# Designed miniproteins, single chains, continued (2), part 83

Each design is a single chain, and the fold is of that chain. pLDDT is the mean over its residues in the fold that is shown.

## One batch from the design tools (miniprotein)

Design m7051
Fold by ESMFold2-Fast:
Structure m7051 (fold): chain A 115 residues (1-115)
Amino acid sequence: SLPASQPRELELKKVLKKEEFDIDEERTFTYTADVPEGEVLAVKIKVEENKATVEFGLAEDPDAPAGRGVAVATIRKENGTPVVTASSALFDPETGTPLRVSGGAEAKVGEEATV
């Protein structure tokens, strides 16, 4: 496995997909998109008392090569408390070799994070 990148603040320039989830249901959502050079697939997560909102979109990364983006958001429970985690990676579309991997983001009730 690749080491995670350092966490950094990202801003979505374009939202491609928005989902709302029941926070009491454990689930994983995966979004895949072709990503141009200079951008990465990014995930914004927001956790409220009874729902989580996940936005998949494009964020600027001028050093990123073009590739296939795969982003994952997971709702899980830790000691009965809902937690949402997100990650994103960029892959070579021919070989499946990882080109870039984000660090993981985590949000609990009342929090938001972007990765």
Scores: mean pLDDT 77

Design m7052
Fold by ESMFold2-Fast:
Structure m7052 (fold): chain A 71 residues (1-71)
Amino acid sequence: MSPEEIEKKEFEEAKEQAKELMEELRKLAEENPELREEIEEAIKKAEELIKEGKPLAAVLLLAVTLSLVKR
């Protein structure tokens, strides 16, 4: 597999994982209105990171947010 193919695969996988985390966070925001504003802010920042070509950073941000709101 070429380096370009690996980068594309990693990028696509990270984007997919970020979308999954965003959906999980949206569900938590719907179930917990008090967390909605914080969750919406995190999703907005993650979407900006994806637009900047940093889907791994978006995944990390979303995963940390999810960990914090579940506790």
Scores: mean pLDDT 79

Design m7053
Fold by ESMFold2-Fast:
Structure m7053 (fold): chain A 60 residues (1-60)
Amino acid sequence: KVEEAKKFADYLIEKYRDKLTPEQLEKLREEVDKIIAENQDKPFDEIVSKILEKIDEMLK
């Protein structure tokens, strides 16, 4: 389950690579890893929702 969240996060980071600066990509990776680590006991869809919220926040 954690592995699936990490793979999904990797997919999203690659998808948005061209829309983010290298600094934003590094910060996004760090924040995503933190979200996954802090929410390991949560359902996959809740983890995904938090990751998507962080990406949206960084794009705007």
Scores: mean pLDDT 77

Design m7054
Fold by ESMFold2-Fast:
Structure m7054 (fold): chain A 90 residues (1-90)
Amino acid sequence: SPALEKISDEAKKLIQELIDALERAMEGDPNALERAKQVAEELAKKGTPLEKAIAMVTVSTLLAVARNQGKERAAEAAEHALDILAKAMS
């Protein structure tokens, strides 16, 4: 994707860590919510507006998947990550 070519290596790593945390939440990892919040906070602090927007789209997609599969903990983790990223865009 052309948008991924505009993303820093640090932001790519943080977005991947956020995906990994939400995937662990889908698997029932009790630490995944706190990890997702932690990574979202770091991306909110360090990310450009474009990097934060790409992270929000990614997390929104994972939230929809979690809701469709009835994965309440993963949905909660994704909702917290989105809230953190959205507040950083204000």
Scores: mean pLDDT 86

Design m7055
Fold by ESMFold2-Fast:
Structure m7055 (fold): chain A 69 residues (1-69)
Amino acid sequence: SAAEEARGALEAARANLEEARATGDAAKAAAAGILLVGAEIEASRASPEDQERLRPELEELRAELRALL
């Protein structure tokens, strides 16, 4: 489902962000950003209920990425 795809992309984005924070690797930060965009696209295709569940995690990760950049 779109919600499952969004969740998978969010998990991958989080992992890349954590690596970027640990190592200072700009390529990992860029990968996290790309994966976050993918998660946002899939979330937009999910049910309204799933969009509401995904929104706080998407917003949190976006804020963390912006703070890193």
Scores: mean pLDDT 86

Design m7056
Fold by ESMFold2-Fast:
Structure m7056 (fold): chain A 80 residues (1-80)
Amino acid sequence: SKDEEIIKKVDEIIDRAVELSRELQANPANRDKVLEEARKLIDEIKKLMEENKDASPEVVRRITAAAILAIGVELEAELL
């Protein structure tokens, strides 16, 4: 279904956000790169939200989870 395709894309964003968080903890010197990449993920999430404004509650929950994680990584990079 279309929802399954969207969830797959969202899960890929979540995986990338997790990898960025790990990179930031392992290599704090890369904070500027992590910040830039986290902002790109946030932009991808905004685009998914705009393209799927009438999304099912399941899709909305997944997009929200991705947003929280990506924004969390951005804040971590800003604070370190």
Scores: mean pLDDT 86

Design m7057
Fold by ESMFold2-Fast:
Structure m7057 (fold): chain A 65 residues (1-65)
Amino acid sequence: SQKEILEEMKERLKELAEKYAKGEISREEFNEEAAKIAEEGLKKGLSEEQAQELSKFTAETLNSY
């Protein structure tokens, strides 16, 4: 379902943000991988609205560190 895809993408983004917060990846690498996750979500059937939700979640997750 779209809900399961969205939840999967959010989990991957959170893990990516944790790697960035720990200094394991650069900001540039984070941005590249986050963009790939959003693109994969769209290819799997997420709507434009859900893709925007992923973008907001990415920003919120980074602000939590």
Scores: mean pLDDT 80

Design m7058
Fold by ESMFold2-Fast:
Structure m7058 (fold): chain A 58 residues (1-58)
Amino acid sequence: KEELRKELLKAIGEVLRAIGDVEQAELEGDEEAKKKAEEELKEAKKKLDEIEEKLKKL
């Protein structure tokens, strides 16, 4: 159970980083960087959801 919680914290950190990258790219007007950051955010959210689902099953 504790290892899943560590994975959860890591996934949350990845989501927060990706959100920051999207915001920065939008402020800079870099459409390429924004698209990449949005894809990373989507992947990070998917990972977070999978870990949350495993925690709820326990």
Scores: mean pLDDT 80

Design m7059
Fold by ESMFold2-Fast:
Structure m7059 (fold): chain A 56 residues (1-56)
Amino acid sequence: SRALLRRIAQHNSGLSDEQIDAIEAATTDAELREIAARAGLSLRQARSLKDALRAA
């Protein structure tokens, strides 16, 4: 479930709701990279989370 994935991201990566929303809203790898860097994630981690949230 999407709600469960959001809670896991908050717990394991320390992401805020706003950061998770920004990852979901990102339309380019450049935007996603910037959000990931601010959140302390790799681009790969942010892309994986975005894909999982889209699939849920």
Scores: mean pLDDT 81

Design m7060
Fold by ESMFold2-Fast:
Structure m7060 (fold): chain A 55 residues (1-55)
Amino acid sequence: MMSAEDEARLLRAFDRDGDGTISAAERAAVLALADVNGDGTLDEAERQALITLVS
């Protein structure tokens, strides 16, 4: 489960333009980094791995 604090950490790590929103380019980078299945969707395990990486 993703807490608001974990969401803030993820946003901070991947919000490169600092507007508080993940852009399409940033989403593509996140998916490329965490989507080990290659299906274009982040599952719960991939989200948890991302949170751990940016924590």
Scores: mean pLDDT 59

Design m7061
Fold by ESMFold2-Fast:
Structure m7061 (fold): chain A 59 residues (1-59)
Amino acid sequence: SAMEEELRKELAERYPLTEEEIEEAIEVARGLAEVLGVDLDSELFRRLVELFAYAMSIK
């Protein structure tokens, strides 16, 4: 989606993450959003992706 493409670009600019790590953050967030009933175009979904990206960046 357009939102996911923008998130990929934003995460690549903000964090020292590989393309694989960025994709993993998005996939994990999508899985959690599906379980919680969170809309993939919502601000909450964006925050979930950022949370996982941040967690990967500090290891």
Scores: mean pLDDT 80

Design m7062
Fold by ESMFold2-Fast:
Formats: C-alpha cells, structure tokens, sequence
Structure m7062 (fold): chain A 75 residues (1-75)
C-alpha cells in the first residue's frame, strides 16, 4: 500500500509544480520572479518564500518564487 501513496504523492507534486510554472509564465511579474529565483539553492528559496509569505508580499512574486522552489525540489 505504501507504493501507491508514494506514486500519488509524487504525481500530485509533479502536477502542481507544472501548473505553478505554467501559471507563473502567464503573469509577467510572476515569470520575472520565477526566472530570477530559479537559479538559487533550495534552502535560500525556502527562506525567501517563508519571508514573503510572512510579510504578505505581492501574490505574483510569491507565485513565481513558489514555482521556482517546487521546480528545484523536482531536481
């Protein structure tokens, strides 16, 4: 039963990552944030996302950073 849960979790993560990246690319501000933050290490992306969420920052920027973090997590 664990194999099914691992498969489902991975598929959901990959699907959500793809949807986030696609949505980030539709919005110029989110796309800019995604491209800017994508080359950063996962640890730094996590710190930036946490700080932006805590401060109630621009949702488009948050979307871009979150998409970058999820994309890096797949690597």
Amino acid sequence: MEERNRELGREIFELLTKLLVENANKNPKAKEAYEKYLPLPIEKLQEILDELLGKGSDPDVITGVFAALMQRQLE
Scores: mean pLDDT 78

Design m7063
Fold by ESMFold2-Fast:
Structure m7063 (fold): chain A 55 residues (1-55)
Amino acid sequence: SIRDEIILGMLEIARSANELVAERSSDNPELKAEQERAARELDRRIEELKRKLAE
């Protein structure tokens, strides 16, 4: 649906923002671990939505 396409776009923007934060957090192992966890969560949601859109 159009709504799901818009949500996918928003999630992809959030993922890009998370990459920038992770890059700046590389010197802090706790922050790096948090950013990597957030990135994995976003990636999973993006993949779930992509599967839904493919149906």
Scores: mean pLDDT 79

Design m7064
Fold by ESMFold2-Fast:
Parts: sequence; structure tokens; C-alpha cells
Structure m7064 (fold): chain A 57 residues (1-57)
Amino acid sequence: MGGELAAYGRAHPRRFLGAVRVQNGTPQKRVAEELGISPATVSRALRELIEAGLLEP
């Protein structure tokens, strides 16, 4: 639940924020540009969190 999601956010704040923003409807490329990470990194973070059951598919 929230504890694991919060731990991920502390360890990988840009990846976590990027994945959440994509889940909420922000385009992946825009999120990547705003956070200074690659679109591939955002995509991997989103997939990782979905596979862990922390975000919706």
C-alpha cells in the first residue's frame, strides 16, 4: 500500500512523479521533458509500478 509507494517515491522521485503524471493524463514525452529524464525511463517506471500493483494498467 502507501508505504511501498512512498518508499519508491523517495528512492526514485522523478520516476515516481513521472509515472503518476502519465497515469493522470499528461503525455509521456512532456513529463520526461519537465522532469529531465528520458521518455523510456518514464515508460519503464510506469510499467514497473503497474507490474507491482501500485498503479493501474
Scores: mean pLDDT 75

Design m7065
Fold by ESMFold2-Fast:
Structure m7065 (fold): chain A 65 residues (1-65)
Amino acid sequence: DAQAYYDKGLALYRQGKLEEAKEYFLKALELDPNFLEAAHYLMEVLDELGETEEAKKVAEELSKK
């Protein structure tokens, strides 16, 4: 369930466990590629980890129709 992975990722993100949060947000998007909230938080996590190029790629995909 994509929602369950997103919820776990969000809890980890709030705890500052960015690498673990990234894994769960990626899994949520693997199960539901249109999960906008998971994509949004994945971008935030990638930016905080300094993975700015990957964050830009996610933002570009999110901006498509």
Scores: mean pLDDT 79

Design m7066
Fold by ESMFold2-Fast:
Structure m7066 (fold): chain A 62 residues (1-62)
Amino acid sequence: MKEKAEELLKKLKEGAATLLAAGVPREKVIQLVRKELEEAVKDGLLTEEEAKEILEEVERFV
């Protein structure tokens, strides 16, 4: 992954951990992460491949 994608992955992992600690279900956390990644791809900030890699990493983390 590019450095920017790695930075976003760290931020999303931190956010996911915070939501899980607050009692948000895993399925809802993954849904929110997916939505953020879809928006980043639409805005041209990420490739679709980078978004898939980040999503898989967050899913393994949570």
Scores: mean pLDDT 81

Design m7067
Fold by ESMFold2-Fast:
Structure m7067 (fold): chain A 90 residues (1-90)
Amino acid sequence: MEELAELEEKAAIEEAERVTKHGETIPLSVDEAAAAVEAAALEGLRLLGGSEEELAAARAQVAAWRAAALADPSLEPLLRAMGAAARRVL
């Protein structure tokens, strides 16, 4: 049982080493991640014909996620992952 968990941990380490070997930069800051998520959401909503109320709601939602991540650092990796995904859409 522990042997299987150790094998999965080793696979995760090897994957992290591959990512590092490709010269990937450090994760986005909370502010950079929030800005990327906001930009992607607003651009997507504009392309779909979103109203000013929907754009304002999207900005408020991203601001709430940023505030939550700043209050609870355990949420920072989630917001950074969302920001990285948003940058691929932009």
Scores: mean pLDDT 69

Design m7069
Fold by ESMFold2-Fast:
Structure m7069 (fold): chain A 64 residues (1-64)
Amino acid sequence: KEDEEIRRWIERDVEAYAEMFGLSEEDKERILQRALEEAEKFDDPVERRSAANLAISRYVEELL
């Protein structure tokens, strides 16, 4: 299922950012939720992942 694959990619990207910036489990969960919400706005797998990554980047910037 493409949706499961995209979700796994997003989860992995969130984990990478969390390790890089020392984020809490609570912050990881919030970032993941925002990334998934942004991804749902698009139907194309590449656009969904791109939207998710943009959301992750923006949220991490808000925490700094």
Scores: mean pLDDT 77

Design m7070
Fold by ESMFold2-Fast:
Structure m7070 (fold): chain A 90 residues (1-90)
Amino acid sequence: EEKRKEVLKNVKLMVDSLAKEASRYPEIAPELLRLFDEIKTLIDNGEPLDKVIEKLREAAELASRYNPELARRIQALIDTVEAAKKAVEK
């Protein structure tokens, strides 16, 4: 409820930060930006956090092929969303 809204607001801010970083890597930027846009759309539509986690995992896998540091940052966000899911859905 309120805790979910606070977490999702923070997740959107982190996604925007990651999108700016991804824009520095032309080889992967278009695909990563598409995935980040899909993630924000899922959040805005109130979709289950499982779908958000799924798209974040897809983005992390793609990033890992070109930038391990970016992939690590996306993985940290996944861990944050998974912790939030356990706190607000259970």
Scores: mean pLDDT 79

Design m7071
Fold by ESMFold2-Fast:
Structure m7071 (fold): chain A 60 residues (1-60)
Amino acid sequence: SDVEEIKKALEEDKKRYEEVKEELKERYKDDPELLQEKLNALDEIFKIREEIAKEKIKEL
């Protein structure tokens, strides 16, 4: 179903974002303030993607 396809795409996005979070943690492990800023920005992007997916599901 379209709903399952959207959910699958969101889970793949989630996996990719977790990979990016781990890369950021390694890259900025000696700069906790900058790391937190980068993680916050990434979390905001993912929240937007999640809301778009939820709205698409509502339209179906």
Scores: mean pLDDT 82

Design m7072
Fold by ESMFold2-Fast:
Structure m7072 (fold): chain A 75 residues (1-75)
Amino acid sequence: SEEAETLIRAAAIYREQGNEDKAQHYLSTALKIEPLSPREFAQMLADSRELNAKLSEEERKEILARADKIAAEVA
């Protein structure tokens, strides 16, 4: 799902910032939306890191804002 993918992408950004607690919260929320296998989850996280590396600061902020909204609605 696009919601789960957005949360995983945001988690990867937070990990790059050294915020592991926030990253783990978003990853746990993504798994509540879409129960991925360990292999699928690891691949999506790896793909998210590569995609995020190509983003502008503006695009990164947009992903984080969208993920925050999704996480709040799932809680």
Scores: mean pLDDT 81

Design m7073
Fold by ESMFold2-Fast:
Order: structure tokens, then sequence, then C-alpha cells
Structure m7073 (fold): chain A 60 residues (1-60)
């Protein structure tokens, strides 16, 4: 479900910010999750918005 993917993306972003010692693991998981969500829901605006937020977090 779209909501599950969006929530999981937001949680991984928060984990990257709150637990920096595990950041590389959360980054890798976030990249995989975003790719899967976009593959399954390429035209969903909530998924695309979550992917944009993830891209910003990964670039920081």
Amino acid sequence: EVEVYVTAVENLILMMEKLPENRETYRANLEKLVALALEKYPDNPLVRAAAARAEAALAA
C-alpha cells in the first residue's frame, strides 16, 4: 500500500538523522525502498513526494 511505503521512507529518513552511526545502513535501505516504491507506484504523487524528500536526505 502507498501509505506503508511513504511511512517507511519517512521513518528511514528520521533514523538516518537520529542514529548517525548506522547512517550508511539506513541510506542503503532508503535507496532500495524508494526504488521499489517508484517501480510499483511510478505515477503516485505521494510516492513521488516521498522520493523527493528521500533524495534530499541522501544528498545531505
Scores: mean pLDDT 81

Design m7074
Fold by ESMFold2-Fast:
Structure m7074 (fold): chain A 64 residues (1-64)
Amino acid sequence: ASAERQALLREVAEAPDARERSEALGRLVAHEVRERGLDPAAPSFPAEVAALRAQAEAEIASLR
């Protein structure tokens, strides 16, 4: 886990409203796509992105 990923995760957790939370979550997912080298042209890309969003939301839910 990178310091960059942890910083992005904190941005989502600390977002003051739904709009900023959505934007922060988008940045986190974009970072994960880049770090994992996911291919946007792959037929599995939408499912991979959905899985990353679900994983991020689960991690945020674990934060107190």
Scores: mean pLDDT 78

Design m7075
Fold by ESMFold2-Fast:
Structure m7075 (fold): chain A 77 residues (1-77)
Amino acid sequence: SPDQLERLGQAFLDAINSSNASQEVKDQVQKHYQLLLEALRRGDMEEAKQHLNKIATLASNVLSDDELYALLASVEP
């Protein structure tokens, strides 16, 4: 659902901003999060999923497995 995509995107954004990732990575996640929200406002679920996938890819490169598991557990349906 749109609310689930928004919550998942927010959880990734919060986790990355709390990490030791570079400012460039944090800026890229913020950019894709804003594009995700814009796509959701238009009802463009496919574009929203594309931006969420980009966020998840960036997160998987900077967050540990434990941080990723904790993040996913926080956004259960």
Scores: mean pLDDT 83

Design m7076
Fold by ESMFold2-Fast:
Structure m7076 (fold): chain A 70 residues (1-70)
Amino acid sequence: MEKRLAEAEERAKSPDPLKRAEGLAEVALLYARAGDVEKAREYAEKAVEALSTVDAELAERLRAYFERAL
């Protein structure tokens, strides 16, 4: 988990909004699996916001996914 979290956090710092959204979404899922629902929700919101800058429809689908998963 720790190695995947570090890689996801690094991707979340990407200047590319799509890569940043992917990294933030992975961080959210990893925190959810660890039981840290508060951080999972925080990163999920950041992932949706980053994705909304390039694809608003995909961002809404990601939001719906996290709403059901978290």
Scores: mean pLDDT 80

Design m7077
Fold by ESMFold2-Fast:
Structure m7077 (fold): chain A 61 residues (1-61)
Amino acid sequence: MTLDDVAAINQEVADEHRDLIDQASATYRALAAQGDGDRAAEEAGQLLQPIVKEVSKRLEE
């Protein structure tokens, strides 16, 4: 498996889950604007967990 393969899978999953990525980004910006940078990262990271799991699963296959 090459870095190009990993990048391609990440791009494909990101394209399929654009709405979830946009939601995570919006959540991060909203919380960061309130001065809660640590919470912003935690909440955004939690929203992105399904994407992370799917990328990992596709990399295994």
Scores: mean pLDDT 76

Design m7078
Fold by ESMFold2-Fast:
Structure m7078 (fold): chain A 72 residues (1-72)
Amino acid sequence: MKEVAEKIRELAEKYKDKYPRAAQMLEFAADVLEKGGDPKLALDDLRRGAETASPEAQKVLKEAAEIIEKAV
């Protein structure tokens, strides 16, 4: 999960200037995964964030969720 957390952080860094709120959510998800937390909690958080995000930011959040899902 630490490797997955690093990938999510890289995605957050890539989008932090364009979608700062989405990037913050990705950083939170990466923190959960890095600390050995439940991946389902990270997924649920990203999905809820996507519901209130712009269509473009929603794609970023869904990409992060897909990375986590493929690692489980």
Scores: mean pLDDT 81

Design m7079
Fold by ESMFold2-Fast:
Structure m7079 (fold): chain A 55 residues (1-55)
Amino acid sequence: VSHEERRAILLEELARESERLKAEVAANPDLSYKERLLLMADAVGRAYERAQARV
């Protein structure tokens, strides 16, 4: 798998997690800034893990 292909896979997984995060934040407007940061960090971690599994 090329470097460009790996990047494309990662961006696809990041986009998927971004959509889920937007929906979760919209459903829970009372989330603190710290909780939102933790959700973002977790989402990025999951995207990287799934991207690695696809390579």
Scores: mean pLDDT 80

Design m7080
Fold by ESMFold2-Fast:
Structure m7080 (fold): chain A 57 residues (1-57)
Amino acid sequence: STAAWLREIGLEHYIDALAPYSVEDIANMSLQELSALGIRRVEELVTLGTAIQRLKA
């Protein structure tokens, strides 16, 4: 689930904001869409991007 994945990568505080979306939906979001959902810190965006890349490997 999206919630379990977010907990594993240390972004559990975004579970409520990302609850309507699957992990695949999040992987396809633009930087603008992620920022609109409240993910505005560079380090959190890097963490999310790295986790998405690891899902593809």
Scores: mean pLDDT 79

Design m7081
Fold by ESMFold2-Fast:
Structure m7081 (fold): chain A 56 residues (1-56)
Amino acid sequence: MDAEAAAVRDVVARLPGLSPEEARRLTIERLKAAGASDDVARAAGRHIGRAQERLQ
């Protein structure tokens, strides 16, 4: 099973209570911990942060 998929699932579960900055930071940290490259982690972080900005 993919460790990155597990990390994404964990991040999604925590999103409803997070600010856009916190959501971006958590996404980057969890994906990097799961072995994702800096480019992939930063791209995912930007996407999640932007989605959270729209929800605030």
Scores: mean pLDDT 74

Design m7082
Fold by ESMFold2-Fast:
Structure m7082 (fold): chain A 66 residues (1-66)
Amino acid sequence: MEEVRELIERARKLVDEAEKKGYTEQANKARRLIDEAERYLKQGDVENAKELAESAVAIAEDALKQ
């Protein structure tokens, strides 16, 4: 639970940074995954929440590498 919440927080920070740098499309895609991850976490589905949060981090990090 706590690890997934920390991962979601990290993803949010990366998304904000990507959006600030002008990678709006990738930031929006990652933000949708974060919202979905929070929905799964609220339902108690930690496994799916973690996978979605990890995907959001990957998309935001990939944007920031450009």
Scores: mean pLDDT 83

Design m7083
Fold by ESMFold2-Fast:
Structure m7083 (fold): chain A 59 residues (1-59)
Amino acid sequence: SLADKIRAFADRHSLPLSDAQIEALAAASTDLASLARNLAKLLGITSPEDVARLLEELR
């Protein structure tokens, strides 16, 4: 699931995301691309290159 993808990413990068934040991101996203975009927005990431990197990391 998308929630599992976010949780794995958070664990790998030691990000202090709450379960509520993970569930909200998963609920707002329909695929990995939208998930990467929504996660980037939460983290304050605006560059297309960094969003693309997040998408690769979420695979």
Scores: mean pLDDT 80

Design m7084
Fold by ESMFold2-Fast:
Parts: C-alpha cells; structure tokens; sequence
Structure m7084 (fold): chain A 100 residues (1-100)
C-alpha cells in the first residue's frame, strides 16, 4: 500500500469517528443511557475497522488504537463535552498517522 492510500484510510477513519462522537454528544444531552452510547461506539468501531479492511490494511496495532480511541471519545461524549470529543479524535488521528 502507498503512503497516500494509508493516509486516506486514516483520514476516513478519523472523520467517521468524529461524526459518531458528535452524534453521541447529542444523544447524551438528550438523556441517552450509557448502553445506548456504548452501542453507538461499537458501531463506530466496526465502521472504522471496515474502512481499514476496504483499504486492505490489516494491522493489529492500528485496530487496537481505534478501539482505545473510540472508548475515549465515548467517555468524552457521555460527559457531554464536545471539546473533549474533538481532542480525543485529534489524538487518535495523530496516533494513527504515526504508524502509517
């Protein structure tokens, strides 16, 4: 895989997780349960892993960073903190970019 293809996959993953994080903040502010946010987070994880698979990226370390990053986004969203969600997404993006 070219570096450009890996960068494209990372940006697509970061965008998907950012969008899910914003939706989770909205749900939390409307009184959604922790279980509802967990379900949304699992959906975001599955989408991110599917994006890597679509780009033929099979790196267990990238997968681990996505799972850990989505958990941080979920925790920030549960607190209703849009800024913390944005920072968690940016931190994950930087971590993923260091491996590609």
Amino acid sequence: LSREEKLAAVEEVARAIEEAGREMVELARRGASETELETRAVGAEMRALAIFTEHEIYDPELQRLVLEGVERVREAALAGDEEAVRKAVEELREELLRLV
Scores: mean pLDDT 86

Design m7085
Fold by ESMFold2-Fast:
Structure m7085 (fold): chain A 60 residues (1-60)
Amino acid sequence: MEEFKKELLDSGLEYIRELKAAGASQEIIDKAIQDFVNSLKKAGVSDEEIQKAVEEAKAL
């Protein structure tokens, strides 16, 4: 279970990093972050871990 959650976190952050590297607009990045949050919620990631993941994604 923990391994699956880590893989989801890593994959989502990689996708957002690639969008930023490609020069995607802030609107596209915000949408990607929201989709990332929804995926984490469905996977049962805690609200605290989701908040941390959002902060990491914004810092990328």
Scores: mean pLDDT 79

Design m7086
Fold by ESMFold2-Fast:
Structure m7086 (fold): chain A 71 residues (1-71)
Amino acid sequence: MADFDREVGIALLAMAYAIAKTALKNGADPEEVLEWAERIAEKVVETLGNDPDVRAYAEELLEELRKEIEK
């Protein structure tokens, strides 16, 4: 079931990223959106026992959000 837990974690991260990106496009405060996304990502990664693949995916999504904020 660890593989299913990882799939759920990846899905949660993808949904959090989609929510964050949509909020940014609609004029939400970039700092608050990034702080929220970082908190959700860390919670998901920690809940799944710090799976390296889940953490790598979370870091990629957070980096994309940071780049979106800088534009």
Scores: mean pLDDT 79

Design m7087
Fold by ESMFold2-Fast:
Structure m7087 (fold): chain A 86 residues (1-86)
Amino acid sequence: MPEFLKQLAEYLGVSPEDILKFFEKLGVTVEELLKADGSPKLQEKLGIKDETFLERLARLSPEQKEKVAKAIKEGNIDELKKILES
């Protein structure tokens, strides 16, 4: 398991396995997520503009982080997109 993925899981309060399962549903590889400039495919799928997925996650409030964690655990792409578009 990549160290970054463990750190991201700890930050969100989910398991690394939950994150991997979620990205599989998105059709995004871990390698794409680890790109220095972010993943354009992931950004497009989640409606994120002008920043990377990781940069957007860093800006979440505690309440938003709980909602993101739940969406990831449930594999709910639509719910995650709503949170990240806010």
Scores: mean pLDDT 74

Design m7088
Fold by ESMFold2-Fast:
Structure m7088 (fold): chain A 87 residues (1-87)
Amino acid sequence: SKILELLQQAGELLGLAFNSNAEQAKELAAEAGRKLVEATRLAKEESEEKAKRGVKLIELAAEEMTNKFSEVRPVAEEMVAEARKIL
């Protein structure tokens, strides 16, 4: 599944971001966000309910990363905004 591949890659990037410094966390979170948004877009092709779950996952990831590094906030907000545009 392409969705599963993207989710796995995003999870790996978020794990690296969480264990990095603020500057690296911004870059890694942005890359993870792009993969999560693409997974959510593909999920919408299957069902609106799957897309909504994707958006909620992105919102949660954004919140957790921002709590760890406040400097990630602009990247997190952009990721959430892009995800919400899919709905």
Scores: mean pLDDT 88

Design m7089
Fold by ESMFold2-Fast:
Structure m7089 (fold): chain A 67 residues (1-67)
Amino acid sequence: EKEELEKEAAEYIKAGDLEKALEILRKHYETTLKDVEKAYAAYKLEPLLSEPREKQLAAIAEARAKV
């Protein structure tokens, strides 16, 4: 379930496990790029979908630190 996966990813982001959060979002929404883009849009990270994983993780870490 999409909402369940988003909650799970959010919990990992909150816990600081950004790598696991990205794994869940990409792996479970990998059926379509559209689903992945929508999930990233919820965190305003859709421009980073084409970036290397390290850059995506750094951006999420930066966003979390700002909160």
Scores: mean pLDDT 57

